# Designs tried in a protein design run: designed miniproteins, single chains, continued (3). Part 74

Each design is a single chain, and the fold is of that chain. pLDDT is the mean over its residues in the fold that is shown.

## One batch from the design tools (miniprotein)

Design m10548
Fold by ESMFold2-Fast:
Structure m10548 (fold): chain A 81 residues (1-81)
Amino acid sequence: ELSRETKLKVEILEILAKNRKKPVSARELAEKLGASQSTVSRALNDLVEEGLVERTEEGYRITEKGLEELEGFKKYLEKKK
């Protein structure tokens, strides 16, 4: 049910959540995810607009709101009947 772009955004949030001590660049995210830098940059721009990620001089980091939304996405991925 998740689009490829939504899955990419979730994976970005997971990587940033694991790396909260230092910012991660769009290039590093692209390399880790096997995606193009332009694709990752577009996803990052959306996440920044949503307030889930913030841009710094060293790269990107997850916000408190981003951590809360990531928990929500994990619950959504675990479908209940």
Scores: mean pLDDT 78

Design m10549
Fold by ESMFold2-Fast:
Structure m10549 (fold): chain A 107 residues (1-107)
Amino acid sequence: SIDGTLLDPDKLKSSKDPAVQLVYEFLTALQNGDYEKAKELFEQILKDPKAKSLLVEVVRTMAVAVLGDEAALDLPDERILNSIKEAIENKKPLLSVLREEIERFKA
């Protein structure tokens, strides 16, 4: 599955799918606090419909798995993308921004 591929660095390094590689590089940059690189990669993802859809799916899956809040499954794609943008612009951990967005969505 997409989730299993993205959580396995060895499988991702062997992937020849540019969309999968782009999303992985973005998540790696964000995890490392490289917000300048994350911003550049995010702009590339927004121009690639496949990479954009994949990023939304991965982030939604991460929110459910890590935060334990199934309300993340009901978040519109645009709210997930805006949360990613906020994390980059404000140099905040993505999961913290997602937690706040889920609470706003539930209110």
Scores: mean pLDDT 78

Design m10550
Fold by ESMFold2-Fast:
Structure m10550 (fold): chain A 114 residues (1-114)
Amino acid sequence: KKEELKELARELMRLVDEAYRLGIISKETYDEIKKLIEKALNSKDIKEQFDYLLDALFRLSAIVKEALARHPDDPRVQALAERLIELLNKLKEIYPEYKKVLDTIIDSLRAALA
């Protein structure tokens, strides 16, 4: 679980970097989400790692949904949303006890893609 969660945190960091390069996230929000991911990577407690990752995922999901509404036909934003859904599904496999909260985020992103 711990090493799988760290690998997901690294994948999430790559998505956040891509969102910043696409211009859909401000420098301030980019720095805030990066700090959450860094806290997850440096945490020794599995629950703290999950909580920091979940906060980062909630924040990035909200930004991606707004970007999809603003740029509905941009394939780069659509690809970012699809990759974020993939990460959320991987997190559900590691933490099935959080399925309901993760499904809420996934369903919200899928609705924005449709």
Scores: mean pLDDT 84

Design m10551
Fold by ESMFold2-Fast:
Structure m10551 (fold): chain A 99 residues (1-99)
Amino acid sequence: SEIEEAVKIIEEYREEMLALLTSEESRELAERAAEAIREVARLIREGRFDEAKELWVRTSIELLKELFEIRSKKNNNPEAIEAAKKVQEEEIAKLKAEL
């Protein structure tokens, strides 16, 4: 079912997320993401919606690129790195389409 598939996807990312949260580089990414969320929320409260959207899209692209570098450093498999790069490029393209 769609619900069972959604639960499986969430559970499959649990281990990866926990592994990322234990590294110094991932902690810095998490802190920067939290700061960006707070700034976006501030802009929204001030009615500055276009600036909030632009900041969120730019920050998301930057964080995705840095997350890719962290993942690449932990993988010695060129095929896995290339697959991850393709997924990241697709996610960045989707974010840019929202501008």
Scores: mean pLDDT 66

Design m10552
Fold by ESMFold2-Fast:
Structure m10552 (fold): chain A 87 residues (1-87)
Amino acid sequence: SMMERFEELLERLLEKLRKISELFGGDLSNPKLPIDGEEFRKLLEEAKRIYEELLALKPPAEYQPLLKGLEGALAEAERAYKKYVEP
């Protein structure tokens, strides 16, 4: 069902975000250097793809706060990538 697919994608996305956090030593604002930039880029690209798949399911309005939170987490990860990996 659509809901089972949403739950599967959500679990995958949260796992990618967890792995990104681990590359920083658990804190995106205070990273342990050096960072594996290639692994970070790969995880971020995979996370973005999963997020787009979540949006493509056109979930009901009640899921908007969750989706907004996920969008915020991805934006934070992308800012960290740009700051610490990509000049």
Scores: mean pLDDT 82

Design m10553
Fold by ESMFold2-Fast:
Structure m10553 (fold): chain A 68 residues (1-68)
Amino acid sequence: MEMPTAEFLKKFGITDPEILERLTKAFPNVAELAKASAQDFVDLGITDPELLNKIMLAVAKAREELGL
């Protein structure tokens, strides 16, 4: 899937440009995002529990849509 990570994450209320830039550099598309773990996001400096939960819900949805 070639859907950009930023556009996918915006659907989950993740709209901060700095967070989106960090995530798109690490996981440029939804297929790469679907492989991510919570620790990968912590390592990127994403330590806010609410934001991390939104991102992990997006990862779960990406996995579901990709049949992983």
Scores: mean pLDDT 79

Design m10554
Fold by ESMFold2-Fast:
Structure m10554 (fold): chain A 79 residues (1-79)
Amino acid sequence: PRPALVPELTEEQRKEARELYQEAVKNDRITDEMAEKAYEIYEKVKDKLVPARPLSEEERLMLGTLNTAYILYKKKKEE
């Protein structure tokens, strides 16, 4: 079966996503600033989906956090 599609991140975007994830874990929350940064990253790559390799638990959590931040910011921006 075809693997799930995930956004293709550049090395710089992966660094930014990892920093956002680490900050979210440290603060046990996603701030509006984090959500805005995640939105900018995701908007640049949302149409560049690639087949996912098996994700590590760390990568899964990082991408989940990024996606949650994107959804939160998008919802606020559209309201």
Scores: mean pLDDT 67

Design m10555
Fold by ESMFold2-Fast:
Structure m10555 (fold): chain A 65 residues (1-65)
Amino acid sequence: VEEEAGRRVAETDAATDRFIQETEELASKLSPEEAKKLVEEANRLGMEITGQARDEALREIEEAK
């Protein structure tokens, strides 16, 4: 259980990092204003998703003990 929960958190972190990097590259084709807004929204969503995944993983580990 702990290994699976840890893998999900790691996968979410990696996916979020890739999403932000890809968003920055895509944003380079947009206007500076659109680019900033897109990157900020991606960062916000990434933090929310990563935080939720970590909280769920910790709860699952705690219940499994």
Scores: mean pLDDT 75

Design m10556
Fold by ESMFold2-Fast:
Structure m10556 (fold): chain A 85 residues (1-85)
Amino acid sequence: PGLKVTIETETEEVAKKVEEAIREFAKESGLVRSIKREGNTIVVYLEADSMEEVAEQALRLIELARKAGAKKVTVSRVSKEELEK
């Protein structure tokens, strides 16, 4: 199962700081498939073998993003097809 976490910040400068925090988290998590920033918005894809695992990591990511300055965080479910190239 996969989750898409969309993180919105007030500025690109804050988005860069949030992205740095998320990339640090990704080194420890192992469940982060991709991180993409477009301006003040960051999109993170998480994938795990169970919904429980991916949800737990998504909650940690949401807390981390808000702590780093995120204005809004949205989570949605994604299929394996959306996680492919």
Scores: mean pLDDT 80

Design m10557
Fold by ESMFold2-Fast:
Parts: sequence; structure tokens; C-alpha cells
Structure m10557 (fold): chain A 92 residues (1-92)
Amino acid sequence: KKEKIEEIIEKIKKKLDKLLEERSLTPEDFGKIIDELLTEILDLSEKEGLSREEIREIVIKVLEYMAEKLEEKGELELAEKLREQVKSLKEL
């Protein structure tokens, strides 16, 4: 299952790169990007029969990657919000 988790993470990262290129980073559009990525993660995870813990791992890694990409683009406030979200997920 580790290989499948890594495949999902890489697929979602590629989709994120495309979405960030195509869409503006307004709070509304950013919320739509997050929702679309989470939907894709859940769909792929269900197809592979992943546990809730494995799904959480994927979400955390994707959100960390997104925060890094936002920092590269100068969107520091959005990146900080994602890092706090990741912190909350890790504390569960």
C-alpha cells in the first residue's frame, strides 16, 4: 500500500501545480482548489481501499506541498493558514 499512497500523492501534486497555474489565488478560488483536491484524494483512496489514517497522511503531505508552493508565489498568509491546518491534523 505504501507505493499506492506515494502514487496518489504525486498525482495530486501534479494536479495542484496545474490548478495553481490556471486559477487566481483569491480566497474563494483557493477554497475551490482545496475542495477539488480533497475530493480527488477521497475518490482515489476509496478505489485503493485506504484507511482513514492513510488518507490523513496523504492530506497532510498534499497540504504541506501546497504551503511550499504558495510560499514560492509570495502568498505567505495563505501558506501560514495551511501550515496551521496541517498542525491541527497532526495533533489528532
Scores: mean pLDDT 77

Design m10558
Fold by ESMFold2-Fast:
Structure m10558 (fold): chain A 72 residues (1-72)
Amino acid sequence: ARAAARAYGEGAVRVMDEHASVSSAQETQENTAALVAALRAKGEANPDTRQEYLRAAEEVERVGAEEVARKE
């Protein structure tokens, strides 16, 4: 379960980074917020994997913010 949660989180970060490269700043900001919310919700639903999902959410937020800053 933990390994799967970690892999899912890493996949989400990769998808966000790839999507951000072709999206507008506004779209990147909106997608970042939605993905962060989804990852946090998954962490809250399963305490055993909460830390993995929260780390993924923080990484997605960081990558999204950097991409928005780059486009602005």
Scores: mean pLDDT 72

Design m10559
Fold by ESMFold2-Fast:
Structure m10559 (fold): chain A 99 residues (1-99)
Amino acid sequence: SEEEVDLALQSLASRIRQAAGLLTDPLSQKLAEEIITAIEQKDALAVGTNAGLLSIVKYLTSPSPTEVAAIDEILTAADTAYDLLSHPAKRAEILAALA
């Protein structure tokens, strides 16, 4: 249902917000905020684009283990949100995995 998808997207955005609190790099923080905004706007392309940029920043900056774990959590949540927004046929499978 649309309500189940909206609740899942809100949960994923909250997880990204929590993980973003562990980031110290301003660019990584800004990319996490852009992902949250994109999820709230249901903009799959913006979610994917900003997640891709964050993965590049992770690769180039060699963050601490704590920040690596935080970025991985953000990227995992963003990938799930992207799939929910861009692949309606997968919604039941994704929602079951999030339960």
Scores: mean pLDDT 87

Design m10560
Fold by ESMFold2-Fast:
Structure m10560 (fold): chain A 69 residues (1-69)
Amino acid sequence: MKEVLQDIYDYLKELEEKGNILPGGILSSYRNIIREIKAQTDDPELLKLAEEGLEIIDKLTKEFEKKTL
């Protein structure tokens, strides 16, 4: 779980830094994976990574919507 969450977080950070926008379906899949990990763990570090990852996904989703609408 920790390795998967860290990989997702690192990838989301790279997307944010490079300004790359993914289709909403892929962002939704990552959001669901993070939510499932968050539901299965009580580790404060994993919970913090999950929250930060969800914030990046929400930001990227809003930027995609602004560009396509």
Scores: mean pLDDT 74

Design m10561
Fold by ESMFold2-Fast:
Structure m10561 (fold): chain A 84 residues (1-84)
Amino acid sequence: SAEERKAALREYIAEHVDPEKAEELLALVDRGLEAIRRGDREAYEAVVRELVQRGLEAYRRGDYNLAGAYSLAVRELAALAAEQ
């Protein structure tokens, strides 16, 4: 279910990302979830672009765990958006 996907995504981020970095990523995920809930496509696309940009920045710095978490967030948000 969508609720189980949201819970699993938040749990994954909490487990695999440093707490300080997790707060920033979770704030973006929450913004994406709110955009999906409201049917706000422009806000959703803006959040996805920011997640992709931050993930690329993490990858360039050699932070592959954080880059992977951003990639997973994009994938799971896209799956949740498709369920609407």
Scores: mean pLDDT 83

Design m10562
Fold by ESMFold2-Fast:
Structure m10562 (fold): chain A 85 residues (1-85)
Amino acid sequence: SRIAEAREQLERELALLENDPSVSEEEKEIARRIGEAALAQLIRHEGAELSPEERERIERLLAEIPAIVKEAEEISRKVEEERLK
């Protein structure tokens, strides 16, 4: 399924990121959250048959996207500030 393929792709990308010593733990954590939000968008778009609890979880994840974006922007700003030192 596309969702299973997307999950496997996400797991591969996150594993590469996790093994990169140049990437901070904050960047790794935000990448994981971005990946989960992207999968939630895909699940909703594909119209997957979900339980009411799973649907509610997906909708909560999607509602967090603006906060995730803001946190990612803040992390990027901090990384840039440290690079300029």
Scores: mean pLDDT 76

Design m10563
Fold by ESMFold2-Fast:
Parts: structure tokens; sequence; C-alpha cells
Structure m10563 (fold): chain A 103 residues (1-103)
């Protein structure tokens, strides 16, 4: 039982690190795309409105993807907390039964 709790915590921490890495990478990609599109707008002012629309669309896409990843991370945290509680409740029940049988 205690080994299951340790394994669950390690798997949770590994997954959280992975999700945070994905979020950071997506934010970095968004910032790079914004910089590139702004530069194109400066270098080609006749097409500035096209690049501004592309920037807006790029931001909307990245914001939606970020929300998706953040929602998944929140769900994983909730699922982890539920499993930890269930395992702790089971450990407590087993300890109480053992104490009752030895009395």
Amino acid sequence: MEEELKKLKEEYEKRVKRFKGAIDNLKSQRDSDETNLKKKAEEDPENKEIYEQQLKDSKAFHDEMLKYLEDRLAKWKSDYETKIKELNDEIERLRQELERLRA
C-alpha cells in the first residue's frame, strides 16, 4: 500500500513536469510566431493587415491549445488527489480491521 502511494506520487510528478514542459514549449512557439509576423509586417507594410490577421489567428490557436493542456493538467491533479484519498481510506480501514482482530 505505501509503495503504491510512492509510485503514484512519482508518476504524478513526472506527468506534471511533462505537461509544464509542453505548456512552456507552446508559449515559446507562440512568442516566436508573434515576433516573426510582426517583423514581416514591418518589412512588407503593404501586406501589414494580412500579417496582423495571421498574428490574431495564431494567438487564438495557441490560446486554445494552452487552455486544452491546462485543463488536462487540472483534471490529472484532481484524479491524483482522488486516488490518494481512496488509497489512504483503504489503508485506514485495513489498519482498523487488523487492530480489531488482535484485540
Scores: mean pLDDT 81

Design m10564
Fold by ESMFold2-Fast:
Structure m10564 (fold): chain A 74 residues (1-74)
Amino acid sequence: SAAEQQERGERLAQQVEETRRWFRENRDTLSREELEQLLEQVRGAARKSRELGFEEAARLAEEFARELERYLAA
C-alpha cells in the first residue's frame, strides 16, 4: 500500500541519516578502503531508493555520497 511504501521510505531515510552521523563521528578512524566501500554502499542505496520511488531517502543518500566524495578528495 501507499502507506506501507511511505513508512519504508521514511525508515530508509532515517537509516541514511544515522549512517551519515556515524560517519561524521568516526571518519578519522576509517581507512581509505573503508571510506571507498562506504561510498559504494551509499551510491547503491541512492540508486535503489530512486528505483523504488523513495525520493527523500535517495536525496539524502546522494547528499551523503557527495560529502564522502569531498572528504576522500581532501
Scores: mean pLDDT 89

Design m10565
Fold by ESMFold2-Fast:
Structure m10565 (fold): chain A 100 residues (1-100)
Amino acid sequence: SAAEQERQALLRLVSDMLNHVGATLEAIKGKSVEEALKIVKETLESIEQIAAESPYPLPPELQAAIEQLKETLKAKSVEEIAKKLEEVIEQLEALMQQLS
C-alpha cells in the first residue's frame, strides 16, 4: 500500500539520521568545543539535506529532533553537546520503535 511505502521510507530516514547522529557522538570525543560544534553543524546540514530529499512530509517528531539538533549548536561544552546528541538519539530510537 501507499501507506506502507511511506512508513518504510520514514523508517529508512529515521535509521539514516540515527546513524549520522551516532557517528557524530563518537566523532566529538576528545575534541575541543569549537571542533565538536563544527562536526555537529556538518551533521545537521547532512540531515537537513536528507530530510529535504524525502518525498513525504516529515512527521512532527522528526521535525522536533532536527530542531533539537539545531539547539545543540548553542552548547558551551563537549559534555553538553554529547548530552544533547544522546537526547536526540533517544527521540529517534523512540520514533523508530513506533514505525517498526
Scores: mean pLDDT 88

Design m10566
Fold by ESMFold2-Fast:
Structure m10566 (fold): chain A 84 residues (1-84)
Amino acid sequence: MSLEELLEELEKEIEKLSNPEPARKLVKAIEAGDEKEAAKLLREIILSDDVSAELMELLGELAEHHGLKKVAEFAYGMAEELKK
C-alpha cells in the first residue's frame, strides 16, 4: 500500500471514532517520529473509544513507515487481539 493510500484509509477509520481528534494527533506524532507521544496517544485512543482491528493495523503500518518500531508492534498486537 502506498503512503498516500494508507493515509486515506486511516482518515476513513478515524472518522468512525466517537472522538477523532486524538487519532489525528497520533498520526501527526508518528509522522514527526515522536515515539513517546505516539505511544501515549495510542493508549489514550484505545482506552477512550471503540477501535477497530483495521484502524490498529493501519496505525501499525504508518508507524513502520516512520521507523517507530515499538508503536508499530503495539498497534499490530492490538489488531491481532481485536480480530476474530
Scores: mean pLDDT 82

Design m10567
Fold by ESMFold2-Fast:
Structure m10567 (fold): chain A 79 residues (1-79)
Amino acid sequence: FVFSPEQLAILGEMQAIIREVQAIIDALSDPALRARWTSRLQQLAADIDAAIANNASTATLQRLLARLRAFHEELRAEA
């Protein structure tokens, strides 16, 4: 359950991005579009939570961060 300083930095970055993407989703005017993006975010968040619960490697956390960054860019293109 002890994360390295590098892993904690990655987790902090993920938390910041999740908060930003949630705000963008909440601002979407189309309820169906909001529901689809919320569902996708929930699935990605579940993958991140599973990685944390399994004490995933720094490399695994970096891949999840990259997925989250790509998700954020896709969402920004919708907005």
Scores: mean pLDDT 86

Design m10568
Fold by ESMFold2-Fast:
Structure m10568 (fold): chain A 105 residues (1-105)
Amino acid sequence: SILDTLQKIAKEENMKDGDGILYFDVENMSLKLYVVKDGKVVLEKELPFDSLKDDDVIEKAIELIKSSKVKLRSLYILGDPEYLKPLAERIEKETGIPVKVIPPK
């Protein structure tokens, strides 16, 4: 399951409480924010999106991050760094949270 995958990634990246993972659930048109709480990856919040256009996705990601009850220390995005680097840089600039892209295995 996705939670098992995210839990494994959290261990490999040595993620700590307050670190977040942004997941693009394209199949369900949902942007999901997971956070590490008490050493466990949990779903914090999700927002629907109706467009896969970069600007629309970035805007929804920023909305999701800012509306989170957790003060994020850092954010991880899963995917290809070549394609996600501009998205990650814009999120970091707009939120002030360090963003790291984790390549697919």
Scores: mean pLDDT 80

Design m10569
Fold by ESMFold2-Fast:
Structure m10569 (fold): chain A 80 residues (1-80)
Amino acid sequence: ARELLAEAIRTLEGLAAKMSPEQQALLREARAHYAAGDYRKAAELLIKTAEGLLSQAKERGDTDVAAAAQRALELARRAL
């Protein structure tokens, strides 16, 4: 679980430039929970961030961002 969440966080951080300020705030909150050992809350926040990104990327046809967001979503879901 810990390694899956770390990989999901790293993947989403690589997409920060494609995120809204609200999505970036959710990612920072997820990192804080991860650092505190609250892996369930971290996973929930990462799922929310990745789902929002995936939806937006699909709407604009950004296949690279969609693929990376999908990977982060799968990693976070497996951590639960």
Scores: mean pLDDT 85

Design m10570
Fold by ESMFold2-Fast:
Structure m10570 (fold): chain A 100 residues (1-100)
Amino acid sequence: SMLEELRKKLEEERARRQQIESDIIVALFTIDAVTTIEGLRRGEISKEEAIAQLEKARARYHARVDELLARGEMSPEQAAATRAEIDALYEEAVKRIEEL
């Protein structure tokens, strides 16, 4: 029926919007991580300060995921996936900082 087709399209669009929000959050964390590592390479910040900045960024983006989840703008599954991706990027960035 036309109503079932419209419901399916609405569900597909909602899933796509959730993925876009996730991608934006991950991109913003990646920018913060790259900026922090470049600051360390230039001698503008210490390794301790770089790790502290990344910890603050991680907490900020986890809080953003929690806000979207609380507003029903992100599913529990998408929220868990987004947090896991942020955490993986955080671990990689910390490893790169420790190797500098």
Scores: mean pLDDT 90

Design m10571
Fold by ESMFold2-Fast:
Structure m10571 (fold): chain A 78 residues (1-78)
Amino acid sequence: MAEEEEKKAFEEAKKAFEAGRKELSRDELEAIVRQAAQQVRDSLPAEPTTEEEIRKANAEGAGVLAKALKEALAKKKA
């Protein structure tokens, strides 16, 4: 259910981050994380204040981060 989907998103983000640490410099990795964080902020209506909003923001952030890292890794691999 939703709980398993969130766990998968976090695991995928961790895998992408681990791959990023091997292929990317610290500066590049931090720039990607910052860009992903900004994308999450742009997609949310406001700053998350309730527990449900924070949980949703974290799951969405994990997915965005995983995607951004995969794209950056594909670009570097070329």
Scores: mean pLDDT 70

Design m10572
Fold by ESMFold2-Fast:
Formats: sequence, structure tokens, C-alpha cells
Structure m10572 (fold): chain A 59 residues (1-59)
Amino acid sequence: SAADEAKKRQSEIDELEKTLEKNEEIAHQLSLANDRQGMRDLAAESKPIHDKLLELKAG
């Protein structure tokens, strides 16, 4: 059903948002440390998570 699909999608969104929240915390610490390479590496790692999250939220 549409409701079951929505629940599955929401669970996936919640998991991705949790990962992204942790990455944002790490990004903040890297920014405070002025670690530009670490920021670039984290951004590259976070990109597919952001892309998937946008896809799921957009439908």
C-alpha cells in the first residue's frame, strides 16, 4: 500500500538524516580546527547521502 511505501521511505530518510547529523557535527569540528582537507573528504563522503535524501524527499 501507499502507506507501507511511505513508512519504508520515512525509515530510510530517518537513517540518512541521522548519518548526516553526525557528519555535520564532524564538519563543525573540522571547521574549528581549520582542517580543509578533512572538510573536503567529509563533503565527498556526505554528497551521496545528501543526493539520496533529496531524491527520497522529492519523490
Scores: mean pLDDT 84

Design m10573
Fold by ESMFold2-Fast:
Structure m10573 (fold): chain A 84 residues (1-84)
Amino acid sequence: MSELPELIKEYNENPSEEKLNKLKEKVTELLLSGDQEKLDILTELIPDIKDPEVLETIEYILENLKGNPLVEPVREKLEERKKE
């Protein structure tokens, strides 16, 4: 699971369409995994995601997962980030 922090760091330092697509794919994979440990890692890293398109991708997937209790912490963390 160390790959997501690395992808976020690399994108923030040198943005590219290829890196953006890799980030979107990785956050999608984690959200759809149904794995609490993977979701916990994503939740912790949400404040480090600066790109609005990645955040919009997360929000879109969360709407499709409405009612799944495993993704609730991810949604709460995303809402906290939007208030800043």
Scores: mean pLDDT 77

Design m10574
Fold by ESMFold2-Fast:
Structure m10574 (fold): chain A 68 residues (1-68)
Amino acid sequence: SMEEDLEKAKLAAKDAAIEEAKARGWEILEVEVSLEGEDRVRAVVTTDKGTIEVVKRIEDAVREVESR
């Protein structure tokens, strides 16, 4: 369903942003994820050194998750 796809997309975007912060060695302070427009999700990770943003299309994120 579209609701399940949205939740999968939010998790995928959040995980990607967290992985990027960890790869940079930055301390994660806050994680936010939200719907952007009608077909995208945005994850924002606030760190001690700056902000990391990841935007994914819901359709693309679901395909990434389901291909695993």
Scores: mean pLDDT 82

Design m10575
Fold by ESMFold2-Fast:
Structure m10575 (fold): chain A 71 residues (1-71)
Amino acid sequence: EEKEKAKEKIVDILLEAIRKNSPYPVDEEASRKAIEAAIEEGFDYLFENRKDLLTPEQIKEVEELKKIIKE
């Protein structure tokens, strides 16, 4: 229950950051699925390559939410 909410929150944070910092229309469906897959498979690739689009506060929030999912 908390894990599902934390996962959705991470998806929303990353999708919003991508959308806000993209100069072109974002494929929201593909982006959402990619973020969900990265969270489920435990890949840090998406977070590492999106850090330049995130504020330090957003990075910290995502890391805290990742802890909830891993526990």
Scores: mean pLDDT 70

Design m10576
Fold by ESMFold2-Fast:
Structure m10576 (fold): chain A 69 residues (1-69)
Amino acid sequence: MEEETVAHHLAAGASPEGARRLAEIDVASLPYLKKANERLKKAKNLDEMAKISEEVAREFQADRARRAA
């Protein structure tokens, strides 16, 4: 889980401290990923899946920006 995310960011060239911070953020995003998966399972076709993916990504980015303020 978190350790896998830390390893991923380290492989991408992040510092150990930066990788840990990014892993914490990724774990905090898990509820949004679960929401996306549940919506996608209910999608009937690829167009609907694409729309749901875009909406979830937008919601996550907006929430992150609001919490950072």
Scores: mean pLDDT 63

Design m10577
Fold by ESMFold2-Fast:
Structure m10577 (fold): chain A 96 residues (1-96)
Amino acid sequence: SEEKVQEACELLKAGKYEELSQLVREFFDLQCGNCNALIVKAITSGKATLEEIINQLPCGPCKQLAKVLYNLVKKEQVEETGNQALDIFVQRVLSC
């Protein structure tokens, strides 16, 4: 949805990464475990690689969420999620 891309863009520009992670998680149904806060903290700290973050996560949806947020926070698509809809969403959010 265009509205979800715009909401994500505004959250990204405001640095509201936890709210952004919740929007992505709900919109794409990436719901397993309670991993949002861990992913956001790890990515925004800048101390861990994407691979190190992914290796700490319990399930596929959490790993996909981490890839999406990593690309958005880095402001470029450096990692493909393996999900075309997620990859298109990232490109659209980054182009606003």
Scores: mean pLDDT 79

Design m10578
Fold by ESMFold2-Fast:
Structure m10578 (fold): chain A 73 residues (1-73)
Amino acid sequence: AIRPDWVANVLRLYDTDGDGTLSLAEAERIVKALLIFDLDGSGKLSRAELREVLRAMGLEPTEAQIDRLLALQ
């Protein structure tokens, strides 16, 4: 199950990084991708899976940003 605070933390991460605000479409892609991975039965997102999701939205997260997001799971 996707936690709302996880989505909020992703948005805050990029706001703090200076990207400004994520578009509604980008936020929706994050939620949809998390639902897909959760429903796939893997139980959790790997570093590679999370990186690919963010890249699909046109974002290039740092290792530190990915590590922080993974720590929430």
Scores: mean pLDDT 57

Design m10579
Fold by ESMFold2-Fast:
Structure m10579 (fold): chain A 76 residues (1-76)
Amino acid sequence: SSEAVDAAFAAEREQALKDAEGNYKKAMELIEKGDISGAAVYTTAAALHYALAGQLDKAREIIKESDKLVEEKKKE
C-alpha cells in the first residue's frame, strides 16, 4: 500500500527535522564557546537534515546565520 510508504517517508522527515534542530542547537553552543571548527561540523549536519526534511530555505538560512555568528565571534 502507498499509505505505508507515505507514512515511512513522513516519519523519516520528522526525524530529519528533529536531528536538524538538535545539530543546529549544538552548533550555536559551540560558536558561543569559540569552537568554530566543531560548530561548522554541526551546522553542516543541521543543513543536510533540514534539506532531507524538505526545508531547503531553512537549510540555506542556518548556513548564513552560522557564518554571521562566526564572523561576530572572530571580532571579540
Scores: mean pLDDT 85

Design m10580
Fold by ESMFold2-Fast:
Structure m10580 (fold): chain A 89 residues (1-89)
Amino acid sequence: MTPLQMALDISAAMLYMVASIHKREGKEESAKVAFEAADQLDKLSSQPTIDVQEALKILEDYKKRAEELGSELTVLALESAIKEVEEVA
């Protein structure tokens, strides 16, 4: 497992957890954004080659969506994911 694959896998796990928290709180749109972001990272981590710039674009797009929803916890999780991907790039 490469450092980049590990960063994406851990970030996906965190976003799945955030999605579960939001769903429990009845925040369906915030849960959906976190879940979709996690699913995209999970798919990327399973690829034999990973484009760092593609991963960062996906994360930034979901972060904008989370900011539009006012989903503070989802924004924080996505910011953490972006930093982890940049650190291993």
Scores: mean pLDDT 85

Design m10581
Fold by ESMFold2-Fast:
Structure m10581 (fold): chain A 63 residues (1-63)
Amino acid sequence: MDEVIEKLRKAMESHNLEEAAKYLREAEKLGVPYGKLVEPLQRLINEGKITVEEFNKVIELAA
C-alpha cells in the first residue's frame, strides 16, 4: 500500500497524470481509504508543485 501511494506522489510530481491515475486506481483496488490517497496530492498543491486542475484531472481519470 505505501509503495503505491509513493508511486502516486512521484507520478504527480512528474506531472504524469495518466500514470498517477493508474496508481490511484491500483490503490483503490487495494482498499486504501480515499482520504489517505488524496493527502499526498493535497500536500503537493499546498507546496505549489501541482495545480488544483491537475489534481481534479487525476481523480476524474481514475474514476
Scores: mean pLDDT 78

